# Ledger of designs, part 94: designed miniproteins, single chains, continued (5)

Each design is a single chain, and the fold is of that chain. pLDDT is the mean over its residues in the fold that is shown.

## One batch from the design tools (miniprotein)

Design m19259
Fold by ESMFold2-Fast:
Structure m19259 (fold): chain A 108 residues (1-108)
Amino acid sequence: AQTLADKAAIAAVMALTAAQEGNVELARHFAEIALKYAKEAVEKDPGSDYVVRALAETAIYLRQAAKLSGDEEIKRIADEVLKLARDIVEKNDVSPETLEAVRLAEKA
């Protein structure tokens, strides 16, 4: 689960880098990869504080990529990753730091 969550965050950073370079198609491709790994991380460990924090970071990077690219699909992917993090927070007792990470991602 931690490795999959790390892969999601890395893919989101790659999406942001592609968006900064003006490559919207590549940014979208990495956003889709980030979502895939995020979903797999949640399926492996649906109550993990670490996974929720990584999903919050993933959502922040993807929202930045969406703002830079203007791409509605990247925005939808970012919102879906954030929803995965919120669903875990609502169903599980998470640390105050993890709850704050999700709140910061919602404001991104």
Scores: mean pLDDT 85

Design m19260
Fold by ESMFold2-Fast:
Structure m19260 (fold): chain A 85 residues (1-85)
Amino acid sequence: EEEKKEIEEEIESLAETLVERFEELKLVLTEEQIKKAREALKKGDIDTAAEILGDMVKGEMTDKQKAELYELIKEALRLQYEKKK
């Protein structure tokens, strides 16, 4: 509850970075998928985030790109856990 806004802003910043990473890596995602990724990260919904990541693999994502996105998802989960502590 305390610092909820701070954690939410960190998650939103991370989601923004994720979107920028998609654009930088020239990944083919729909606007809907990008929006879902942001919402999933904000809610700590790893399953939805993982599903979106799976869709990106269809766009010839490299192992490096996949690892980087996985790390961003892990960071979002870490922030969510810190919010609960």
Scores: mean pLDDT 60

Design m19261
Fold by ESMFold2-Fast:
Structure m19261 (fold): chain A 92 residues (1-92)
Amino acid sequence: AVETVSVELFAGGKDEKALEMLRELLEWFKKNKWEEAAKKIEEIIERIEAGRGVRATATAPADTDLSDAEEVIVNMEVEDISEEEYEKLLAE
């Protein structure tokens, strides 16, 4: 078994702070020509702007280098969550 690292991001619908952070990340990816990763972040932004809660999970080998980082973002698992589920996560 390969040692893996998972990073999880969650945001409520119309979460302005999450949108601000994701837009900054999107600009960074565009500047560095990570076009596929940028598209993935745009998808997440669109879901949040539409009022949908989002949970996104990126899983990578512990030894992931920078050249593989874009692929990790592109393969990130994105799920819609309800406002009720988001509030429950914040309460725990």
Scores: mean pLDDT 72

Design m19262
Fold by ESMFold2-Fast:
Structure m19262 (fold): chain A 75 residues (1-75)
Amino acid sequence: DEERFEELRKEIEEIISKLDAMRKKEKDPQVKNLIDNAIATIRFMLSNAETVEQLEYVLAVAKRMIDMIEDKIKS
């Protein structure tokens, strides 16, 4: 479980890094604000996660947020 906890935390941090990279390339202030809010929310949830189950939930939320932002950018 310790190994799985670290793997999940790493995946979540990778999503945060991907969102930060997207923010730096983005020109639309509204989309930048959405990305900033997503990063802040994921960071907050990650800081409060103490179990593997909680990290799995955070990862699911993070994946949902990045997918929604990617869809908005592609639209």
Scores: mean pLDDT 86

Design m19263
Fold by ESMFold2-Fast:
Structure m19263 (fold): chain A 100 residues (1-100)
Amino acid sequence: SLSDEEVLERAKAFIEEVGKKYNVPEEVVEEVKEMIEELIRTGRENNVPVDEIEKALAGVLTLFLEYAEAHAAGDEATAKRYYERMKEYFERVLKKFKEK
């Protein structure tokens, strides 16, 4: 339904909006944008079905939102846990994409 470029643009807009709303550090905002770009690129290069790529993006963005909400609430222990889960999820999915 959407092109890769449109999906990437929408994901980046969401990341920037969440980053501003919840006062997420700029370094984390940029890291998450790079994760989304890498998932789309690696997924496409390895002929991963579009639905699996979209599911992977949704997973990263959901964990990023949970991190951002916890960070804004001052719950740094919960924020760190979601940040670590987001990175682990990204690495696991990226590895899975390369194995296809």
Scores: mean pLDDT 87

Design m19264
Fold by ESMFold2-Fast:
Structure m19264 (fold): chain A 86 residues (1-86)
Amino acid sequence: MEEAREELEKLKEKAKELDKLTNSSDISKLVEAIEAAFEAGNLEEARSLLEMLKETVEGIKPFLSEEAKKKAEELLESIDRLLEAL
């Protein structure tokens, strides 16, 4: 699934950008777990972790700066694209 791998790489980059703006690693750690599940062929776990990532990003979004909110929106779009590709 070439499309899902492309969307996963985009998700990883967007997660790093958001973590840099929030001085955190929490989003990237969750994306690492998603990547591990995907590489293991555990698509059910990857889907569940993507839903958790979406909830986490939506939960922090109201507390972010305008620049970080923009990155959170881009990350949410990447999550939705990867969920559609799975």
Scores: mean pLDDT 83

Design m19265
Fold by ESMFold2-Fast:
Structure m19265 (fold): chain A 83 residues (1-83)
Amino acid sequence: MSEEEFEAEVLLALASMYLAIGDILEKQGRYEEALDSYKKAIELFNEALELARKAGNDRLVQLAEEMIKEAEKRYKEVEEKLK
């Protein structure tokens, strides 16, 4: 594992924690806080994606891309609840 692969995995783990926090906050009706957590997750998943691409690890690239799509979907669903 390269240093960049390790960094990508750490950022994926951290982003996943923010995604989970967002899910918990959404279920509690704390929509603005859920949006903040999802936004942080998206930012960290995008950083992980760039590191995964730089490392040439196609598996981590695919994982990061899927997680970004999921986090963006969660963000939009919660954003609609605030309108």
Scores: mean pLDDT 88

Design m19266
Fold by ESMFold2-Fast:
Structure m19266 (fold): chain A 91 residues (1-91)
Amino acid sequence: SVELLEQAAKSLDEGVEYLEKGDAEGAIEHAKKAKELVEKADGPEPLRRGAIALIEQAIKYVEKGDLERAKEFLEAAREVVKIAREAVEKQ
């Protein structure tokens, strides 16, 4: 649903804020929340799978201590979620 994708986008934005503060644990929590929301959402499956893959890469980079790279992946996931939401609203 549009609502689940909006919640996923918000969780991704919160994850980025935690990374900017150096809070790796908070970032992982919000990234996992966003992943669950995207998995439950309606929308084009390729875009949902793409967003999930980007979120999983972000978590992996947080675990490696590369918070800057993790931020790039969460921001990329946010853009894919936005496109998925727009696709649901138009179709």
Scores: mean pLDDT 87

Design m19267
Fold by ESMFold2-Fast:
Structure m19267 (fold): chain A 80 residues (1-80)
Amino acid sequence: SPKEKAEKLIEATEAFIDRVEAVLAERTPSPETKAFLKDTLDAMVKLIEKYAKQSGDPELIKKAEEVKKRVDELKARLDA
């Protein structure tokens, strides 16, 4: 269902964000790696927003907004 897809994607995206943050704590990725990570994060957010909206669950829509905020903050760090 869209609800289950949104929940699983949120979990996967949060885990991915944690891994990217861990990498950034240890090293500066190449420009190509930064671009890939930003594109991947953007794609994950778009898919989460799509399924959260399709679910009609206000709490999932709110969680999608929170994940987008975390991704936007991480993308800004990747550009620094």
Scores: mean pLDDT 86

Design m19268
Fold by ESMFold2-Fast:
Structure m19268 (fold): chain A 87 residues (1-87)
Amino acid sequence: MEVLSEEELLAKMEELREELIAAGYSEVDALRIVIRMVEHEIRELEKEREKALEQGDEEKAKQLETQIKVYKRVLERLREELERAEA
């Protein structure tokens, strides 16, 4: 599984937002949808990390922890953007 950088994840989220806006969603609604998608992915990655720890796979757990940190940084940036858009 390829570990996404913060820039790669942000680019993917921007692409998804553009597709949602093209489909008729507002900028704010597209951003809310993308935020929920990122939150869901974080939960799935945390479950996978716990499973790796239960199996004694410390290297996989570290890789997943790094990926979770990237997703959480992207989530924080998207949430800040949403707060600015709603202000």
Scores: mean pLDDT 83

Design m19269
Fold by ESMFold2-Fast:
Structure m19269 (fold): chain A 86 residues (1-86)
Amino acid sequence: SHEEVRKLALELFMELMNYVDGRYLGGIRSKANNIYIPSIENSKNAEEVREQVRKFVESLEGKLTASKEEVDRLVEKYLKKMESVI
């Protein structure tokens, strides 16, 4: 359902915010709420969800305090959950 996909996207983005450099946190939070979460909620299939999550993660490049490997692992965990509820 759209509501369940949105809930999982919010959980992923909140967890990712723990790894964002404080200098960028406000801008990233704004983009998540105004662009990426609505886009994910309006996605019709798993491919569109993955693409919106990919774009969000790409927007975090150079702004994270965690390794790429740790971020990729977290993102894949949530993408699998989102695909199961579409």
Scores: mean pLDDT 80

Design m19270
Fold by ESMFold2-Fast:
Structure m19270 (fold): chain A 60 residues (1-60)
Amino acid sequence: SSAELEKKINEIMKRYDSEAMNLIKKGIDEGKSAEEIIAQMRRLAEKTRKELLEVRKEYE
């Protein structure tokens, strides 16, 4: 169902926004370098991209 796929994509994107914000705040609080925070952000983005592609395959 396209409606169910859209719902899943929206849930993933909302989770990404929350995780990204928390990752930045926590990284700063823990004294992580900008390079470490950027590397973690890139890993989160890659994970999110892969999750979106898998969800699309499952429903299409």
Scores: mean pLDDT 85

Design m19271
Fold by ESMFold2-Fast:
Structure m19271 (fold): chain A 95 residues (1-95)
Amino acid sequence: MKEKLAEELRALFPPELQGIVDELIETADPEMLQLILDGLRGGPVLTPEQRERVIAWLREQGLDDFIELLEKYDRPLTAAEVLAGFVAAVQLRRR
């Protein structure tokens, strides 16, 4: 349920980042929200399958340059890298 995921995500972030969390909740589907939440709570890195899903989502957001940088590192993505990609996606939409 998206509302439960939203409450759990808001609880993990400081007040200064609540605006970004709200935009994440609005933009991402429940499955993507669950991936981010699981990554933040279950461990610091995504599985290869979760990584591919995140890259596909970032591509839908128009972040091809950021995706190229992530692919260059050829290592497991962290929850922080997913959040950085989302912040960049939000900033691009505001342009």
Scores: mean pLDDT 67

Design m19272
Fold by ESMFold2-Fast:
Structure m19272 (fold): chain A 78 residues (1-78)
Amino acid sequence: MSDTLELIGLVLRGIGLLLDAEKVGVPQETLEAQYKKIKDAFNLAKTNPNDSKVVAQAKADIEAAIRAIEEEIARLRA
């Protein structure tokens, strides 16, 4: 219940950042790579919803993708 909503919220955060990254001119190749990472992590959690370790790993992977997107946005705005 709560873990699923937290995971969904993290995915929505990542998608929002990908849209912001596109607006500031982050290359499509980078956007596609981070989108795939978020999608793969979410699908891993979706396939293994009762495995708390897999869900935690998926959250960590999505958070890492979010940080990578934020760093690219910062690089282009600097």
Scores: mean pLDDT 82

Design m19273
Fold by ESMFold2-Fast:
Structure m19273 (fold): chain A 109 residues (1-109)
Amino acid sequence: MTEAERAAAVAALRAKHAELEALAAELNASERALGLAQVAALLGLPWEVVRRILERRLSPEEIEEIATRVVEAYRARHPEVSDEEAERARRELARLLAEEVGLEELPAP
């Protein structure tokens, strides 16, 4: 990776963070919703999903998909994590997403 490519990537990330902060302020989003949107952006989730986190309009199905993708990304870097630990983390993340950015309550498993 060239130093110019790295500098461009860092500048793009900073611009995206500023854009997220501006959008969060416009949407009157909580600091937690902004934090979740930043994590989703860092994990490479589509901008439409990141925006829906800030808008607090995630459906239960979208919440489950996001939680699953986050946990799978974590497991890819931490193969020592058991299926039981991953499922627990996924459920906790889905609960936090529902509380902060969802309008609907999560359906009971």
Scores: mean pLDDT 67

Design m19274
Fold by ESMFold2-Fast:
Structure m19274 (fold): chain A 80 residues (1-80)
Amino acid sequence: HPLIDRLEFLIELGRRNPEAVLEALGITDPEFKERFLAAIEARDLRGFLEVLIEYLEKHPDKQRIVDELGLLREALEALR
């Protein structure tokens, strides 16, 4: 599944360079930084997906950045 492959890629990238993933997603909120880093460290694909959906619900202005990574919100919500 292309979305699962992209999420797995982001988790693996984040395990090697956590700051790169946070920057790519435009994450500046300290609460979400902590939650994303926890999911990345745990290799928790489902946890990463849930945090990403919640992040976009709280920060809908960030959807454009996330779309550019191939992570369409409607497709992410359909995946969970």
Scores: mean pLDDT 77

Design m19275
Fold by ESMFold2-Fast:
Structure m19275 (fold): chain A 91 residues (1-91)
Amino acid sequence: ISFATRALPDGKVRITATATAEESSKAYMTVRTETGEPQSLFKEVEAGQTVVLEVVADAGVYQATLTLVSPKTGIEVARSAITTLTGVAAP
């Protein structure tokens, strides 16, 4: 599991999470500022496939997590550490 940020115009940043699933899974991405509401996305991913989840947000400091969950059992099969990301906007 990895995270990346990319500068966008108008004070925006793209935050991307990437993971490869060992088994068919639902990937849940959560991104939040220290005081803001979490922004959450999910995608389904097949065994052996790479999933990419992205969020567009204002430039700032975010905490991000990605969790892979078995659709059969609802149990977490993989989880990222809480990752602090600094997104800077393009000028």
Scores: mean pLDDT 72

Design m19276
Fold by ESMFold2-Fast:
Structure m19276 (fold): chain A 77 residues (1-77)
Amino acid sequence: MSPEQQQRAKALDDYLLDPSVQEKLIQEAKEIVDSGDEAKRASYAAGLSILKIGMELDGASKESIDFIEKVRKLAES
């Protein structure tokens, strides 16, 4: 809502809506799942949950928030 929050939200949207970034994050999540390390998966999913809360507070786009939720769901699988 504030100009500072809008600038942060725009920067996050620009980064997370880049197809190359999205592909890298999906690959990272899959590698963590494929490792079979439950602690790594839990830590990664927790980090994404914290990021999502911050993004919602800053008013990031639904598309960026939904993408982070998608990656978190992959890590939990």
Scores: mean pLDDT 81

Design m19277
Fold by ESMFold2-Fast:
Structure m19277 (fold): chain A 111 residues (1-111)
Amino acid sequence: MLLSKEEKLELFKKYKDKFKELAEKGLLDKEQVDKWLKDWEKVTSPHSRIKYPIAISIRDKIIVSEDEAIDVATGKPLSTEESIKKFEEGASEDADIYALDDALARMKEVV
């Protein structure tokens, strides 16, 4: 299902805080995190046509959207099989479980 504008804003807040914390701890690449946060600000605008991450796997360092999954460390897209595997490994430990489940379901449908 598509997330509401309010749900996207709540995920952006969680996204922003978690990514900043992980970059501060050296667990994520700071430059890549800064890029993703700036892009996310654009997509929370009511006039934005850009699709962006709806969930994050912290341990696997993956950003996922309704159309693609991206490795945070490399900035490169992951295959559907790779993204599903990594997301399932991280889903129960480090992420917002309802947002992660929704993103995982969408990734399985993106063929």
Scores: mean pLDDT 49

Design m19278
Fold by ESMFold2-Fast:
Structure m19278 (fold): chain A 69 residues (1-69)
Amino acid sequence: VQVPQSFIEQVIQQVKGYFGMTENTPITPQLLSKAFELVQKELNVQPKADTTFSNLQEFQEAVAELLSK
């Protein structure tokens, strides 16, 4: 299952805003990990330990999997 890119962009922008970052802040593995934690909190899902992402595609796939539970 895949999520739309627009959804991923919206989540990234919300995370940047939540942590007081600018829209020009690069998308890093650290930012993606924080975004995933925020998504888990919003969905009231138990946070998973040691979740890391090397790129946006891995993050997108992980979010899709989380939403498919």
Scores: mean pLDDT 69

Design m19279
Fold by ESMFold2-Fast:
Structure m19279 (fold): chain A 91 residues (1-91)
Amino acid sequence: SRELALEWAEAAILSAEAAIEEAERGNEVVADFLAAVALSSASLALEVADEEIRRAVELVLEAVRALKEGDLERARELVEEAREILERARE
């Protein structure tokens, strides 16, 4: 269901956004936990996602990789792009 894919993609983006904010504060343990939540939500979204929602979720996966590499600026750019795609998918 597209609606379910949108809900799981939103959960993935929210968790990734929160992970980046915690990493920026130096709270690595909480950032790692939130990144794991983002990956779980992204995995669920990909099972039911169409092409547009898949594109947004793949950007979340890239953002989590950037976060783990310490590239917080790149992680933020990627999650912002994912957010924009998801908002368009709701139109």
Scores: mean pLDDT 88

Design m19280
Fold by ESMFold2-Fast:
Structure m19280 (fold): chain A 98 residues (1-98)
Amino acid sequence: VEELRRRGEELVEQGRKAYAQKDYEEAARLFREAAELYVQSGTYPSEARDALYNAATALDRAGRLDESDRLYEEGERVRQELTEQQRQEALDEVRKLS
């Protein structure tokens, strides 16, 4: 789990460097690989969402608008799952107090 997070963080860092160099295609590929690792872990939905949004932004800059839109929609799905998870955690804490 921690190893997958570390590998994902390394890919995100590589993607940021590619983006800064205006290599948007490479940046999108690296961010997508990071998002895939986070999704496969079943953990780190926030990191998965952020990586998908970063990949979408890079694809938009590369002029690949349809692919950018699809990744943004994937990020929104991950965001909704994260929000529901946070809501459930809050309810569980209240139940512990009761």
Scores: mean pLDDT 77

Design m19281
Fold by ESMFold2-Fast:
Structure m19281 (fold): chain A 77 residues (1-77)
Amino acid sequence: LSEELQKELDAATLILHVAVIYVSALKSNDKEVLEEAIKRLEEVREQARKIDSPYGQEAARFAEEAIEKIKKKLEEL
């Protein structure tokens, strides 16, 4: 794989992780599950920020948006 293609695949993998974590969190009303989801998304966001590409920036943005939505749900519990 080219270096550029590898960065794209790495970012796509992180976007999929964000989607899986986020969907699981939305279906849960357990405070501990929501808090763990935020922690996992923060780790994904930091990994995405290390990818020097527009795809990495997009993955980080998706993680940030997911974190904010889960935090709002957590505040409503």
Scores: mean pLDDT 85

Design m19282
Fold by ESMFold2-Fast:
Structure m19282 (fold): chain A 91 residues (1-91)
Amino acid sequence: AEEAVKKLRELEEKFVEKVKNGDTEGALEQIEQIKQLIKENQSLLDVTKYTGLLLRLIGIEEDIRLGADPEKVIKELRITVEEAIELLLSQ
């Protein structure tokens, strides 16, 4: 869990940087890496929580593609990452 938490925090901060720079493709790449990291750790998550996290990430991807408010997508990703970290640590 410790390495997954560290990597999630790194990807979160890279996402924020990409969004602030208007780098839509870079931001989507960071979300894909977050999704992959969650999938690699799915055995540590119940199926409902795992599915909920992935659906939230898909929603954030759509918001980015539609040009949603950068502050909104940053806030939603930070909340999603924090929930993923809590789930990984609270087994």
Scores: mean pLDDT 83

Design m19283
Fold by ESMFold2-Fast:
Structure m19283 (fold): chain A 95 residues (1-95)
Amino acid sequence: MDYPLEALELGFRGVLLEMQAMRLLSKGTEEDRKRAVELLRRAAEYYREAAKISGDKGLEAQADALQARADGLEQGLSPQDISKRYRDALLDGDA
């Protein structure tokens, strides 16, 4: 069956916010990091809404991953540390 258009649009909004957050992080300022955290949290919200409409648990997992990344960045963790924590959680996860 074709994916619901509304869920697709919400998912793409999430992707665009994630890309914008990555562009801000590349600038390396604390102000850009704070803005990136907010964009990642909003991207997670769009992915959760898309998951609710589509029933796609993969989008739910992606939302959780983005929330964890935003939390790590807010704590001042490096991108490498965040990636390691995410991978460790996937390997030792309760799912």
Scores: mean pLDDT 75

Design m19284
Fold by ESMFold2-Fast:
Structure m19284 (fold): chain A 57 residues (1-57)
Amino acid sequence: DNIFPTLAREFPEHVEELLKLFESLPTKTKEDWEALIKAYREAGKEELAEEIEKEMK
């Protein structure tokens, strides 16, 4: 959990790997969701970021 937001900030270009790591997390915090969405947006994948945001509750 704690490492995921750091990895998403450091390696936003590796969005596919970040998504796999995110999906494998047993507990997803708001910070994890926000970090993943931000990484997708920084990578220029706005449509994918919106899809992830819709899944976040």
Scores: mean pLDDT 76

Design m19285
Fold by ESMFold2-Fast:
Structure m19285 (fold): chain A 70 residues (1-70)
Amino acid sequence: MDRDSALRNVRRLVTEQGDQMVRDGKMTPEQGKRLVDLIVQAAEAELNGDSKKFQEYKDKIKKLVEEVKK
């Protein structure tokens, strides 16, 4: 599987899970979309070997999860 196929599969799986969380009322549609985008960006950074960007996206994901736990 090439990089683009891997990223498409990650987005699909995370989108399905995020949509379920939105349907369950655990997060807003905007929070779900943002979480999906951040996870895909983190996966892309990891595949590129960009440890710094991967860490930056992980930190953004942690902050978003804290917002959801309000």
Scores: mean pLDDT 78

Design m19286
Fold by ESMFold2-Fast:
Structure m19286 (fold): chain A 59 residues (1-59)
Amino acid sequence: SAARKELEERFEKAREEQIKLIEEYIRENRDDKEKVDRALRVLSILEGVPVAEVRKRLS
């Protein structure tokens, strides 16, 4: 249905924006290991990939 498709598209866009905000947070807090490690774990969950893979991508 059109309504379901619209909701799914809005959900995916919101998820992409969340990922961008977390990546910006990591850049702004790069010297704080605890904040970076926490944010990388959140990205790992959102992207469905291991923390090590996210860390490698952002290095």
Scores: mean pLDDT 83

Design m19287
Fold by ESMFold2-Fast:
Structure m19287 (fold): chain A 79 residues (1-79)
Amino acid sequence: MEEAQAAVEATKGASELVIETAKKDPEKGKKLLEQLEEQAEKAVKVLKSQGEEFSQAAEEMQKYVEEAKKEVEKILKEK
């Protein structure tokens, strides 16, 4: 459980950093988003394999990644 919570918190922080980076440097932000998506996909697979009690944490991680993706896409289109 502690590992799942730490992964969610890390994903939230990484998502915030990706968005902030994209606002300052869209190309760098896009690269960081790609890294975040890859890392989160691996973490979500691990969490889902541990049991249904970790599925909520996995969903929360996916939510933060999707939010970051939408915000980065918006930033890229508005520049």
Scores: mean pLDDT 79

Design m19288
Fold by ESMFold2-Fast:
Structure m19288 (fold): chain A 61 residues (1-61)
Amino acid sequence: PVDISTTEFFDRGLPLPPGAYRSDPEAQRRAFSYWPGWLEALRRGDWETATRLAEQAGRLA
């Protein structure tokens, strides 16, 4: 479940965390370990922090 629209994140050109697209539960759990901070930053309108977290997750993929 998502409390805010991930489409809005995509519309701004920000990538989802790596592993969010995988069917593998372990990969999804790792991706979603960034999710609370990423969503909280996005909810606050802190696009800088949200982008940084997404980029860090990308480097770990």
Scores: mean pLDDT 55

Design m19289
Fold by ESMFold2-Fast:
Structure m19289 (fold): chain A 89 residues (1-89)
Amino acid sequence: SARELMRQAGLDESDIERALKRAEELAERIRGASRDERNQALVRESNDLGDWLSKQGYSDEQVQTAVSAMVRQAANLLRESEGLPLLPD
C-alpha cells in the first residue's frame, strides 16, 4: 500500500497522513478533467509534496518514494471510482 511504502521509506506518520490526504484531493481534482488538466495537476501536486518533504529534511530517495506512492494512490482512487482495475503492484 502507499502508506506502507512511505513507512518503509522512513516517513513520519503525520507526513504519511498529509501525503495520503493530498492523494485524495488530487483524485477529486482530476476526476472528469482533460488529459492536459490531469497532467498539470499531477505535476503541481508532485512538486508541492516533494518541496514540502525536502523542507522537512527527507532525502531525495525518500521524497521520490513518497511522491510516487502519492501519485499511484491518487490514480488508484480515481480508477476505483470509475470501476477500473487497480494499477499493478
Scores: mean pLDDT 83

Design m19290
Fold by ESMFold2-Fast:
Structure m19290 (fold): chain A 84 residues (1-84)
Amino acid sequence: SYLEILEKVREKAEKLVKEVESMFDKDLPLEEKVKVGEEAIKELEEMKKELIEKSVGSPELLEWLEEKKQRIEEIIKKLVEKAA
């Protein structure tokens, strides 16, 4: 169903964001943290694209995914700036 698709995307995205935020708190090389964040951004973009192509994405869900993408981008930016 439409609602089942939206629920699965939301759950997958929430899990992805949680895993990325957890990785950022670990004592890992900057390059590894940046790679994890960039891969997460790409996956969130692919989720948005799939929802749009299937015409099942709600404006609220699409906005939420974009907000999560922007948060990860800002964390990467701050990590790079702190390492400089």
Scores: mean pLDDT 78

Design m19291
Fold by ESMFold2-Fast:
Structure m19291 (fold): chain A 85 residues (1-85)
Amino acid sequence: SAADEEAERLIAQAQELIKQANDLLAKNSDKETLEQMVVQLNRLSGELLRAAARLTNPALKERVGEVISQMTAVINELLKAIRAK
């Protein structure tokens, strides 16, 4: 369905953004760059939550929940790094 395709697309985007966020953390990127990544992750998390509300496939709903949890963990690491600067 269109809802399932949208959820799969958003999961792929979230996984890529998580990789980028981890790369920024590893490189000890500047505060502004880390803050911009937090904004992008929060926006995508909201899109994933809205997409999840339209899903009927329980396995796909679970995968969205897992990705949101991973994004939340990375956001917390970014915020910790920002506070340390």
Scores: mean pLDDT 90

Design m19292
Fold by ESMFold2-Fast:
Structure m19292 (fold): chain A 100 residues (1-100)
Amino acid sequence: DLQAKRDEAARAVAEELRKAAESFKGINPEVADLLRKMAEAVEAGNGVRAGEYADELSKLLGNPEVRDLADEALRAISRGDFEKARELVQKLVELVKKAA
């Protein structure tokens, strides 16, 4: 079931983003808020809104790779590719940690 695979991948990505948001609350509250909003949009299946928050985060950090990784993760979710979606979101979180 493709929809079940998409939901599983989206949930995994949203979980990683929420964990990252929690870790940034005391360090950079603006980054934490954007990561939380991205997680909510991903879990809601709203790829457009998730991409908008990723673009805001990318601009805040001065790194376009954040947006590119988010777009790739959203494409992996749409394919139901759990492993690739998780790999990409983990890479995005590591990039955010280095830039914030």
Scores: mean pLDDT 88

